# Designs tried in a protein design run: designed miniproteins, single chains. Part 35

Each design is a single chain, and the fold is of that chain. pLDDT is the mean over its residues in the fold that is shown.

## One batch from the design tools (miniprotein)

Design m1265
Fold by ESMFold2-Fast:
Order: sequence, then C-alpha cells, then structure tokens
Structure m1265 (fold): chain A 71 residues (1-71)
Amino acid sequence: SMEAIEHLEKAGVAAAAGRLELAIEHLEKALELITDPEAKKHIEEALEAVREGRIEEALKHIQEAIKILEE
C-alpha cells in the first residue's frame, strides 16, 4: 500500500530527527496496513531498533521494508 510506504518514509524522517515516539507511531501504523510477512519482519526489527536508540539499524530496516512494498 502507498499509505504504508508514506508512514515508513515519515518514520524514517522522525527517527533521523531523534523524534523516536513519532517514529514508533508511524512504524506501528505501517505494520497495521501491510500483510507481506517479509516487510512486517523488517518493520518489527525497525521498531525494536528505534526503541533501543539504534537509529542507523532502524533506517536500514525501514528502507528494506519500503523496497519490498514497492515490488
């Protein structure tokens, strides 16, 4: 869904800006909108990374989820 991709893009921007709570909200919204299990796994790993302050890992997983959903 394009809506899920928009939430993932917003999550990435928020995470990069240090707005971790906002990043989590957007990741959770994206997770509710998708059914692809590979994309879900990357979003779940991004959520864990954001919660632990591992921003570079979170951004990598967000990018991987977006790539999967664009296929």
Scores: mean pLDDT 88

Design m1266
Fold by ESMFold2-Fast:
Structure m1266 (fold): chain A 68 residues (1-68)
Amino acid sequence: MRLPPTPEVLRLARELIERFIERVRKEHVITPELLKKLEELITSKSPVELIESFGPEYRELVRKLEEE
């Protein structure tokens, strides 16, 4: 019975992915194939691993992406 990830971390992880994709899409003319590969790469790690490992880092990354 492990501690589940906080809804905040889950939301931040999702936002990070969205911001990442949006930024890449705006900065570069990425083919849908490349976008799919990027999404797969980000999701290749189990959500538990991502949240456990990048919990605080995700928060900082999202904040930096927003602030820029």
Scores: mean pLDDT 54

Design m1267
Fold by ESMFold2-Fast:
Structure m1267 (fold): chain A 64 residues (1-64)
Amino acid sequence: SAEAYLEKGKRLYREGRYEEAREYFEKAIKLDPKYKEAWENLGKVLEAMGDLEKAKEYYEKAKE
């Protein structure tokens, strides 16, 4: 489920495994494009990776 992918992504993010966390958040969004928390967490992982412009775009998606 989208929620299961979100929880896996959050765990990977806590472990510092940012590329893998991003993949799981993208899987959650593919199943549920309205999943605001997944967009927020995708923004956070891109910030951690230094991609501030993409992070900003994904935070805006979380507000839709």
Scores: mean pLDDT 87

Design m1268
Fold by ESMFold2-Fast:
Structure m1268 (fold): chain A 62 residues (1-62)
Amino acid sequence: SMAERLKKLAEDVKLRQEIERLRAGSPEDQARADELVTELFERSRKEYEELREQAIKEGKLY
C-alpha cells in the first residue's frame, strides 16, 4: 500500500540520518555505521530482486 511504502521511506531516511550521526562519532560508532551501510545495501539488493521477480510474474518484464 501507499501508506506502507511511505512508512518504509521514512524509516530509510531515519536510518540514513543515524548512519551520518554515527560516522561523526567515535571509532566504535563509525564501525557500527559501516555495519548498517552493509545491511542497507543487502536489503536494497533483496528488495530489487523481489520487485523484479514480481514484475516478471505479472508479465511486465521478461
Scores: mean pLDDT 79

Design m1269
Fold by ESMFold2-Fast:
Structure m1269 (fold): chain A 70 residues (1-70)
Amino acid sequence: MLEEAREHGRRVARVVAANAAAQGRAITDAMIEAAGENARTHVLMEGGTEEQAEAAEKAARELLRKEQAA
């Protein structure tokens, strides 16, 4: 289901944001791209569809861009 893929993307993003905060580091565009790619790749490796992979990637990037803007 697309919502499960989006929630997976958000979980990946939260881990990245928490690690950056723990290190006192700003969220960079490279970190956002890496998080999105990791979420996407995981969905595809688990037999998910391209649509689900794109949803996970987009959800991860959107959450991290909001954290970056704050």
Scores: mean pLDDT 86

Design m1270
Fold by ESMFold2-Fast:
Structure m1270 (fold): chain A 77 residues (1-77)
Amino acid sequence: MEYLKKGEEALKQGKYEEAIKYYEKAIEIDPNNAEAWYNLGVAYELLGKKEKAKEYYQKAIEIDPNNVAAKGHLESL
């Protein structure tokens, strides 16, 4: 969970590329971590990379169909 927290902190500070690095590490450790996939989507969306954001939100929903936040973002892009 350490990489998720570091990613969230970087995201909050506007360090989107740093946040992506941490979330990618979280996924390397646990590829079924829907929160890490969702947060990758958020970071890419904030960088203006909508297609990448959609891919990651879809992955988060595939792992956790109850991720309402990821569904909301995907429907809005």
Scores: mean pLDDT 84

Design m1271
Fold by ESMFold2-Fast:
Structure m1271 (fold): chain A 55 residues (1-55)
Amino acid sequence: SSSLAQAALAAATVLLKQGVPNEEASRQAVELARQAGGDPEEARRQAEELARQLK
Protein backbone atom coordinates (compact mmCIF):
# COMPACT_ATOMS: atom_id res chain seq x y z
CA SER A 1 0.00 0.00 0.00
CA SER A 2 1.04 3.62 -0.39
CA SER A 3 1.25 4.15 3.38
CA LEU A 4 3.75 1.29 3.78
CA ALA A 5 5.81 2.60 0.86
CA GLN A 6 5.84 6.08 2.41
CA ALA A 7 6.99 4.67 5.76
CA ALA A 8 9.88 2.85 4.06
CA LEU A 9 10.90 6.01 2.19
CA ALA A 10 10.74 8.09 5.38
CA ALA A 11 12.97 5.59 7.19
CA ALA A 12 15.48 5.54 4.32
CA THR A 13 15.51 9.35 4.20
CA VAL A 14 16.24 9.64 7.93
CA LEU A 15 19.09 7.11 7.71
CA LEU A 16 20.63 8.81 4.67
CA LYS A 17 20.47 12.22 6.37
CA GLN A 18 22.29 10.70 9.35
CA GLY A 19 25.12 9.70 7.02
CA VAL A 20 24.30 6.00 6.86
CA PRO A 21 25.55 4.45 3.59
CA ASN A 22 22.99 3.99 0.81
CA GLU A 23 23.17 0.18 0.99
CA GLU A 24 22.55 0.17 4.74
CA ALA A 25 19.67 2.66 4.44
CA SER A 26 18.02 0.51 1.74
CA ARG A 27 18.48 -2.64 3.83
CA GLN A 28 16.89 -1.01 6.89
CA ALA A 29 13.94 0.31 4.85
CA VAL A 30 13.29 -3.20 3.48
CA GLU A 31 13.46 -4.66 6.99
CA LEU A 32 10.96 -2.10 8.32
CA ALA A 33 8.55 -2.71 5.43
CA ARG A 34 8.78 -6.47 6.02
CA GLN A 35 7.99 -6.07 9.74
CA ALA A 36 5.03 -3.80 8.89
CA GLY A 37 3.65 -6.52 6.58
CA GLY A 38 4.39 -4.63 3.39
CA ASP A 39 6.01 -5.71 0.14
CA PRO A 40 9.79 -5.81 0.78
CA GLU A 41 10.60 -5.66 -2.95
CA GLU A 42 8.60 -2.45 -3.37
CA ALA A 43 10.28 -0.93 -0.31
CA ARG A 44 13.74 -1.95 -1.58
CA ARG A 45 13.12 -0.41 -5.01
CA GLN A 46 11.86 2.86 -3.54
CA ALA A 47 14.71 3.09 -1.00
CA GLU A 48 17.31 2.46 -3.72
CA GLU A 49 15.74 5.11 -5.96
CA LEU A 50 15.71 7.65 -3.12
CA ALA A 51 19.34 6.84 -2.25
CA ARG A 52 20.36 7.39 -5.88
CA GLN A 53 18.59 10.77 -5.96
CA LEU A 54 20.32 11.90 -2.75
CA LYS A 55 23.78 11.12 -4.12
Scores: mean pLDDT 68

Design m1272
Fold by ESMFold2-Fast:
Structure m1272 (fold): chain A 98 residues (1-98)
Amino acid sequence: MGFIKAAKTAYENNDPIKDEALGVAVAQRALELAGEATDEALREASEIVSKETGLPFEKVLELGKSVPASWLSPGEGAARQTGIALRAMSLTISDAGS
């Protein structure tokens, strides 16, 4: 669950990508649960991410639902998702100083 932890770190550091990182973490978890980001899978993924990050469920669900379907598809979506994930992970690795 490294990406979920990275998203939590982005939120703790108020990083500009924090909302995108959290949304992507939720959407990826939904895809792992159901193979697609359905409303039910997004709700279940949001409960998992909320528990893991300590962030409010409603905030997590809102951000997960805000991830465009194109971010979950091959091509442009995959590249953008990877960029967000790498930035979120770098916050955990570098321990973002101001």
Scores: mean pLDDT 67

Design m1273
Fold by ESMFold2-Fast:
Structure m1273 (fold): chain A 82 residues (1-82)
Amino acid sequence: AADYLIEGIKAYIAKKYEEAVEHFEKALELDPENAVALKLLGEALFKLKKYEEAIEYYEKALEIDPENEEAKKNLEKAKKEL
């Protein structure tokens, strides 16, 4: 899980958003309730302009970690794109 999360972050920083999505999806296959991976998957999907999918993953992250201000901010930003 941690290695996929790190590789996803590296891909995201390199602006390889499709590759970042694949790594974060693999992290979530190992730990489906990883709020960090859910939030980062949402962020990568947002960069790919997949706003509806990004919203779903931000909402899942907030179900696990309701006090995550970054996920709340990103959710509102994604909703404004629709």
Scores: mean pLDDT 85

Design m1274
Fold by ESMFold2-Fast:
Structure m1274 (fold): chain A 55 residues (1-55)
Amino acid sequence: SKEDLIKEAERIGREVGDPGEAQRKGVELAKKYGASPEDILLAGSAAATAGRRAQ
């Protein structure tokens, strides 16, 4: 689900601790699950935000 995708993206962001790398990994995760362009952007953004906060 979209909620599970965002939750996993946030987990990746926290683990990586770098917003740029987290964003790339969040985008790749969303693409792997066939997410819409909108959800790919949301997952990347969620991962980046979590990565920035983890710094």
Scores: mean pLDDT 83

Design m1275
Fold by ESMFold2-Fast:
Structure m1275 (fold): chain A 86 residues (1-86)
Amino acid sequence: MERLLEELTISEEGKQALLELIQAMDENDVEKAREAADRLVELSGEHPGLATLLAMLAGIAKSDPRTSPEVVAVLEEAADRAFARL
């Protein structure tokens, strides 16, 4: 996990997108989650750790009953798209 945080520290855009995605998960804001996830997917080609991070966040969201199924679907789709870019 520390290695992923170091990658995000080098990429301020990736760090900002990750924070926005976590906030969207807490707020159950499907549109905000999609926009933040799309930015992380775009960056995942240059930062392969982001694909693993998206998969972890999707797993966390799926395990949290407070997270809407729509937000879970956005994260699972984003993780799949990020892995396809590797």
Scores: mean pLDDT 76

Design m1276
Fold by ESMFold2-Fast:
Structure m1276 (fold): chain A 62 residues (1-62)
Amino acid sequence: SSGHEYIRSLDIDEELRERLIRALEGEVTDPAAIEALGRLLSARSREEKNEEAERFLRALEE
């Protein structure tokens, strides 16, 4: 999907990017995870993108 390609091109940590791609292979239905994804897509700095990516992954690990 286009979402996977977008994540692959994001300026974030490589390990974090790989974890995001694997997580997105499954169904994402958690509202907190969806919200974090929205913030990740609108983030401008590498630091902000890394933070929102970690929030997304943490929401999935509830």
Scores: mean pLDDT 75

Design m1277
Fold by ESMFold2-Fast:
Structure m1277 (fold): chain A 85 residues (1-85)
Amino acid sequence: MKARITIEVDGKKVVVEAEVEKVDENTYRIELPELNLTIELELLDENTGRLVVDGQDLGIAKRIDENTWEAVDEERNTTIRIEFL
């Protein structure tokens, strides 16, 4: 399975496509070798997930459509969007 990952930090936007590994029934791992980052999305319910980047908890991700999840960290001015392809 593939996903399109959008990372926006301080107004700078990066978009990459990566393979998604389903680790368990509720957890997806996405490795981004070009950015030296690993993203894990843990589904808590149908519309809510937890986003972890390189072992750091970035907080809650929300489902914004059938295939897209978005987490916003306003204190770090960071937005991460995951679109499953």
Scores: mean pLDDT 83

Design m1278
Fold by ESMFold2-Fast:
Parts: sequence; C-alpha cells; structure tokens
Structure m1278 (fold): chain A 58 residues (1-58)
Amino acid sequence: SAEAEEILERADRVGTRLVILTGDVEAAEAFSREVERLVKEGRLEEARRLLDQAEATL
C-alpha cells in the first residue's frame, strides 16, 4: 500500500541518518527490521509512532 511504502521510505531515511550520526550500523539495521516487522503485521500506527520518536531524537 502507499501508506506502507511511505513508512518504509521514512525508515530508510532514519536508518541512514542513524548510521551517519552514531556509526552504529547494527542498531540502524535493528531499527529498520522492527519497522518492517510492524508494517508486515499491519501495525502501521505503531510503525509511525516509532518513526516519530526516532526522528525527534535525531
């Protein structure tokens, strides 16, 4: 869905930003996997909240 695509695009941007700021590739990959899992499970509101929290801390 367009909504899921938007969430995954945001997750990719957040992951890239996390690597740039922290150098922690493993943490960035774990974050991306969690967002992908939430999207796969149809938990789109939780995925958005996770993204909003991550973006607020960057």
Scores: mean pLDDT 85

Design m1279
Fold by ESMFold2-Fast:
Structure m1279 (fold): chain A 99 residues (1-99)
Amino acid sequence: NAKQKALDYLEKARENIEKAIQAVKEGNRDEAIKYLKESIDNLEKAKEYAPEVKFLVDAAISAARGALKAVENGDYETAIELAEQALKTVDKAIEKVKA
């Protein structure tokens, strides 16, 4: 159903954001970029199945795109802060979909 598909995509986005944060901390720029792009793709798909959390998902996409730009610019401190913001927002979206 739509709710389960939304939760699946949100959880995949969450996992990819966590992997991106780890990659940034390890100085692995290419892996961080890969995981942030994959997280954004999964968040875009989650929006199709859970319109009720669109505001939270849009906020998470914005934070993840900011983290991606920061990684591309070598600003790893800002990248971690924005990726952690995206992660926290995805967690809020997951809880709201489960409710």
Scores: mean pLDDT 91

Design m1280
Fold by ESMFold2-Fast:
Structure m1280 (fold): chain A 87 residues (1-87)
Amino acid sequence: SKEEEVKRYLEMIDKLEKDLEEVKKLIEEGKLSDEELEELLKALEGAKKLLEELKKKFPDSEELQKKIEELLKKIEELEELIKKKLK
């Protein structure tokens, strides 16, 4: 059902948010190499594209739309943090 699909995606987004908080901590503590930071930027770009596609697939799901928008903002903040570390 559409409700079960939305629930699975919301659970996936919650897990991604937790993973991003842990990664942010590692970046802030200087525990990642420049190569790891560059690979992380590629992974975040891929995640943004998948989230934008997911947003298009479920336009009527208000909860999923809001969660995706929140996660996209967090990803953009993390990308900016990484770019500053690579300078």
Scores: mean pLDDT 86

Design m1282
Fold by ESMFold2-Fast:
Structure m1282 (fold): chain A 68 residues (1-68)
Amino acid sequence: SVEDYERALLAVYIAVLNGDWAAADAVIARIPDPEVRARLRALRDAMQGQSEEARAALATATARELRA
């Protein structure tokens, strides 16, 4: 149902904001609709990619300051 999708989407966002990828994956795995599950998995993967890029940029900036 739409309500189940909205609840799952919110739970995934909260887990991602907390850096809890395992909790996000557990919520997605419980979704019975394979199309909805694939959509939320793609969103989760995109959010993790953005987080990894942000961490890499911060590490580079920190290393530059320490070596300056």
Scores: mean pLDDT 76

Design m1283
Fold by ESMFold2-Fast:
Structure m1283 (fold): chain A 57 residues (1-57)
Amino acid sequence: STLEEILKLMEEHLGEKLTDPELLEKVNFAELSLGLEVTGVASEELIEKLKEALEKL
């Protein structure tokens, strides 16, 4: 899975607590990779940080 795929999934579930294990694992991976708190929520902050990371690649 790419960061772009994770970003799209998070935008679809904005503000939702993820309960699907596969989606939760991807979100947790993104949170850890960006040095953010692991919440399992598709937060606006996490989406913004992912966009910033993708722009710097």
Scores: mean pLDDT 73

Design m1284
Fold by ESMFold2-Fast:
Structure m1284 (fold): chain A 70 residues (1-70)
Amino acid sequence: GVGEAVRLMTEGNRAARAGDYEKAIELYEKAIEAGRDNPEVRRAALLQLAKVYEEMGDLEKAEKLRKEAE
């Protein structure tokens, strides 16, 4: 649900700030799944995941995720 997705996003944001991109990716992917029935939450999680891939230099993956987020 939304509460679970928000919690996972918060943990993902913490992991990303620490430079733990592998953990951030896992947490954001879980947030996308937990928030799948809420378009706003799903979009936010997709955009955060795209940002992580961009920071890692995977620009193609980041672009695909941004397009999925609309």
Scores: mean pLDDT 86

Design m1285
Fold by ESMFold2-Fast:
Structure m1285 (fold): chain A 109 residues (1-109)
Amino acid sequence: LAAAVEAVAAEFLADLERSREAVRAGRDELFFGALDRETGIQFALELTLDAAGTSVSARVRLYDAAGREVASEEIGTLPVDASVEERLEFIDRAKEAVRKVTAEVLAKL
């Protein structure tokens, strides 16, 4: 179980780093999760658009093989018209949230 959580976290962190490089290159690529196919453990980036359509709130969630939420961490909000700098900061916050969720879950195992 611990190895599967670490593997999925590493995959998602690598994907978020690729998103960061894409944003620097003037492309918007955002990876929404990573799934360990052997165990069914999954990280997901959940995005919610506000009622005005002006900002997105974001949360990282970790699901077990049964699809139950094990842990989550709020990333914060991103304007829909966000600058490259704001998008890079958002990705850095997402990476930190993945690390925090991973550490929390591993501490409970």
Scores: mean pLDDT 78

Design m1287
Fold by ESMFold2-Fast:
Structure m1287 (fold): chain A 63 residues (1-63)
Amino acid sequence: MEEVRRLADEGIRAGSQGDFERASELFRQAAERARQAGLPQSVVDELEQAARELEELARRARA
């Protein structure tokens, strides 16, 4: 739980700084750790959705 929260918090910070690629990667890692920790699928889905949205922002920023 704490490790998942730490990764998500780091992802939020990276996103707020405009580093959407790093933010996406951190949320992807948080989702994987949440899955490994046996957290509810709703939590995993939320983290994966955040990662996908940040990945799209990163792609648009580079286009």
Scores: mean pLDDT 83

Design m1288
Fold by ESMFold2-Fast:
Structure m1288 (fold): chain A 93 residues (1-93)
Amino acid sequence: SEELELEIERGVVEIALATGIVAAKNSKDPKAKKVAELFERLLDAISKANLTLEQVREVRDLVLKAMKAFNEGKYDEAIKLLERAIELVEKAS
């Protein structure tokens, strides 16, 4: 079921974003505050958007890349990836 696949992929993205928010808020780096704000904005944007399965998968890939960049201390890269994900979601709303 494509509907079930969409629900599962949304859940994965929401858990990843919640995890990213906690990790970014626990960081003492001042750039991590911006990363946390973008994770929170993206989570809010997803809750309001009617995304297709293809769009949710693209957002998931961007979020996972952003989390990897954040964990590697590449905050500017994480910010750029999250801003791209937000743009995709907001265009779908």
Scores: mean pLDDT 88

Design m1290
Fold by ESMFold2-Fast:
Parts: C-alpha cells; sequence; structure tokens
Structure m1290 (fold): chain A 85 residues (1-85)
C-alpha cells in the first residue's frame, strides 16, 4: 500500500529504474551486503514511520527517506532474483 502510493509518482519510478540499473553493475556479494544493510535500516524505521503515519505526525522528509530505503531493498531483491534464474 505505501509502496503503491510511492510508485504512482513518476519521479520515484525513474529512481527505482536507475537503482535497478546501478545494482546490476555490482557483484552478488556486494548486492547481498547492501540488501542486509538496507533491510536492517528498513526494519528499524518501518514501525516508527507507521506509528507516525497513523498519528498524522509523519513528515514529508521522513516519508521520503523511508520510501527511498524501501525502493533500494525492492531493487536489490529484483536484481538478486534475476541472477538466480
Amino acid sequence: MLLEKLLKDPTLLEDYELLVEEFKKLSEEELKKKLEEYEKKLKELKPKVLEKLEKGELTTEEFNEFGLLYLKVKALKEVLEEREK
């Protein structure tokens, strides 16, 4: 749901495509390392962002930071899944 709203923004879709292209240049080991790092950050931020969103306290800056981190994780997973095929 939150990701679907972010991906409706053409700018964020372009950012996602650029992230996928950039990550395709990395080794599998580098992709796995970045995925672990970003998933850890996302896991730590997600409950805080969701709580603030429910309370109407979420800032645009916090929303954008969370959204970019989520897109990075999604892009890394997509590139890794393609390499397993």
Scores: mean pLDDT 74

Design m1291
Fold by ESMFold2-Fast:
Structure m1291 (fold): chain A 99 residues (1-99)
Amino acid sequence: MEERERELRERLEKMRLGAEAGMAAIYVSSLGIGAESLYKKADPSKAEEVRERTRESVRLVNEGGKLMLEGKLEEGEKLIEEALRRAEELLREAEELYK
């Protein structure tokens, strides 16, 4: 009878982890769009490279989220952290083109 409460608790935890990974993917994609917009103005030849780097960061977030849902929280968190770091670095590099 208490199994239903445990199942609900487990579903809520998975929803929370999934939402956090989803928000990280949105954030990484937004930084990539910003970087691409800056590169299109300063160096359009780099636009495809910027898109590829953004796609790689999104893949890292998706893999990290998957690992977290499998209970590999430390491994998943490290992949998401790496993806965020790469996306933030890409935007920083793009901003430096305007200085």
Scores: mean pLDDT 84

Design m1292
Fold by ESMFold2-Fast:
Structure m1292 (fold): chain A 65 residues (1-65)
Amino acid sequence: MKVEVFVEGNKAYAVAIIDGSVGHGFGVGKTPEEAAEIARKQAIENAIRNAKLRAEYLKKQEELA
């Protein structure tokens, strides 16, 4: 995963990209570390969502559909 952090004024911004994946996240926080953590979490969440959408054969129950 690649994470880029930027600081402007009193805010930190971060962008996270999962290599070879469609997972991408953006974070904003008061510190570079917090912004990077938020971006990573979003990238992972997006990657998981996309993986779930491709796993349609796992829809055994309506709650997992």
Scores: mean pLDDT 70

Design m1293
Fold by ESMFold2-Fast:
Structure m1293 (fold): chain A 72 residues (1-72)
Amino acid sequence: RREELRRRAEELFERALEAARAGDSETAKQLAMEGARLLMEGASPEDLQEAAERAAEHVARVREEIERVKAE
């Protein structure tokens, strides 16, 4: 169900951010990719772009944390 997939995607993005902050960029990337995948899978064709934008936003946040930790 779409709401369940979205909730699970949010949990994965949350864990991805935690992994990124801990310096585990590999795990952070994997979790962010899974979250994006779930969000996209739950989208109808009419909502696909909106889902893609939300997925990209979450992935960007994880990427920013990885780069921030990496630059330290």
Scores: mean pLDDT 78

Design m1294
Fold by ESMFold2-Fast:
Structure m1294 (fold): chain A 98 residues (1-98)
Amino acid sequence: MEAMVYLMAGQSYLARGDYEKAIYYYKKALELDPNNAQAWTNLGRALFEMGDYEEAINYYQKALDISPNNKQAWSNLSDVYRALGDYDLAKYYEEKAK
């Protein structure tokens, strides 16, 4: 029950662009339920928006370790590699997200 409250708070802050609060609440949710692939994906997205590309990649990879067919995590990996200028990896993950 507490994990769901933290997930909803994280989603709300992410939607408003308050990435620091989104990260805080997603981390709390993941302390209670570390197997939530969507929470790892959203945590990575908040870090991407803050420019922490390496940490974003690590959390998207964690989401994929839990849910290998997570199209949102693959789409987000494509966004990160494009931002890093690695267009070959960006295209690779874009195709996986289809």
Scores: mean pLDDT 86

Design m1295
Fold by ESMFold2-Fast:
Structure m1295 (fold): chain A 55 residues (1-55)
Amino acid sequence: APEAASSLTPEQKALVLKAGKAILDGNQEELDRYIAELEKLGFTEAAANLRKLAA
């Protein structure tokens, strides 16, 4: 459980929230885009968790 993430930047929060919505909508293209942005920002663990949720 990622409860240690209370101090996320607005950009990181927006990407995680949009990725969650993309999963709910079944939008793989949007999910992949947000995962790539998280990896560019150095949030590789969050990106990996999103990949696991989509698999």
Scores: mean pLDDT 74

Design m1296
Fold by ESMFold2-Fast:
Structure m1296 (fold): chain A 63 residues (1-63)
Amino acid sequence: GAIEALEALLAESTGAVALAIRIALKEIKENPENIKKICKGLAEFAEAQGRPELAAQCRKLSE
């Protein structure tokens, strides 16, 4: 599921992106109904940080 995919992406990430993934995982655990919205927001953040491949993977999780 999306949690396992985000944990895998966290292992490949550093700095601000890694922190954002950790926050997203916490939000999903607290509000699982919002998983698609959270993943979309994380994708937009990753794109802004110059990580388009990570953004694409997060967008896939929001579908």
Scores: mean pLDDT 80

Design m1297
Fold by ESMFold2-Fast:
Structure m1297 (fold): chain A 68 residues (1-68)
Amino acid sequence: MPSLEELRERVEELRRRAEELDVPESILQMIDGLEIFVERAEEGKVSEEEVESGWLLLEALERSLDGL
């Protein structure tokens, strides 16, 4: 399983890319939710299964930005 540190780093890069691109508001809202999720995960407030779901969402958002 990828580390929470790796998840944080990739979410931060995704945010930076989104700020440089004219992305839809729906994508920005999903990134906001993912940032909150990572913060909760780092505090130990989410399950390992929820972390896997967060990782899948990150990959989906990265693909969405790659398609722009």
Scores: mean pLDDT 80

Design m1298
Fold by ESMFold2-Fast:
Structure m1298 (fold): chain A 96 residues (1-96)
Amino acid sequence: MKLSDEEIEKEAKTLLDTLQGILAASQRPNSQLSPRIVELAQKALEAIKNKDIEKAVEYALELAREQLRDLGEELSPETEEYLRERYRAAFEYYFK
């Protein structure tokens, strides 16, 4: 995987926006978000706040697995490795 600093910055922003967006959407009266997705987004944000990169990566991966499951898809080992590397790079960038 070859990620530029600009790509890492974009991924970091997109990942944070996604996690915060899930929490914001969960507060809507007509929210269709599963409690599991909301819990995983909250735990990922708490891990980010605590600068626990490894936990943030694991919660973000579990969130991705749950979102894919809702679409009737499974996270392949290759895609999981790819996302793990991207999420780690994004969180490391965020903690600079």
Scores: mean pLDDT 77

Design m1299
Fold by ESMFold2-Fast:
Structure m1299 (fold): chain A 91 residues (1-91)
Amino acid sequence: MEEIEELIEYLKKLVEESNHDGLFETALKLVELAKKAYEAGDIEKALEYLENAERLLKGAKDAYEFLKDYELAKKAEEALEKVKKVKEKLE
């Protein structure tokens, strides 16, 4: 699925730009696990990983807004929109 590959590449860039923020690193790992679950035909497990990634990205967005790092907050929001698109395509 092209959308999940795009999300993975976007999160890799976010990890680099955030100086390896653990929230973005964990979200990336969860999306990679979602891709593997999807390729194995386990759609339910793929959606579970994506929901956990969405929760972490929401937390990252809120944290960066609190820190007034609006650039990283905006990028976390864009990652959230990409997660939603992947979830919609799996449902």
Scores: mean pLDDT 87

Design m1300
Fold by ESMFold2-Fast:
Structure m1300 (fold): chain A 90 residues (1-90)
Amino acid sequence: HVKEAEEHLEKAEEYLRKAKEALEKGDLETAQKYLEEAELHLSEAIGYILQAKKEGDTERAEKLEERALELQKELIELRQQLREAQQQAA
């Protein structure tokens, strides 16, 4: 389950990058879709991290959890930027 967690974290990171690019271009609808995709992949990664901990792979799971927390912070920041941009566009 460590490999599955890593793959989902990589996808979350990719979608966060794409969301940031869309925000910079003013494409708020595309940014929202990419942030939703990032959240789904981050949630999947957390599920696999919890499974790895239950299976005794605690040390590797903790490192992935730390990475997931950093991506979660970025997701929260980008969502705030999206909300501000949407309010200015209204």
Scores: mean pLDDT 85

Design m1301
Fold by ESMFold2-Fast:
Structure m1301 (fold): chain A 62 residues (1-62)
Amino acid sequence: EKFEKDLKIMDEIGQAAAEGVKLSPEEVKKRLDELGEKYPENKDVIEAARAQALKVIAEKEA
């Protein structure tokens, strides 16, 4: 079901965010792109995560 996939995607996003303190912005974006290709039905959740990651990157670069 969509909800089970959403939870799995959120777990992977959470792991990527935790590792983000050691990853470059490009590596974070790549992980989100790979999730989008793997779970196209859940693109809305992945898009929200991408927007949040871009915001955090912009704040760090400022």
Scores: mean pLDDT 68

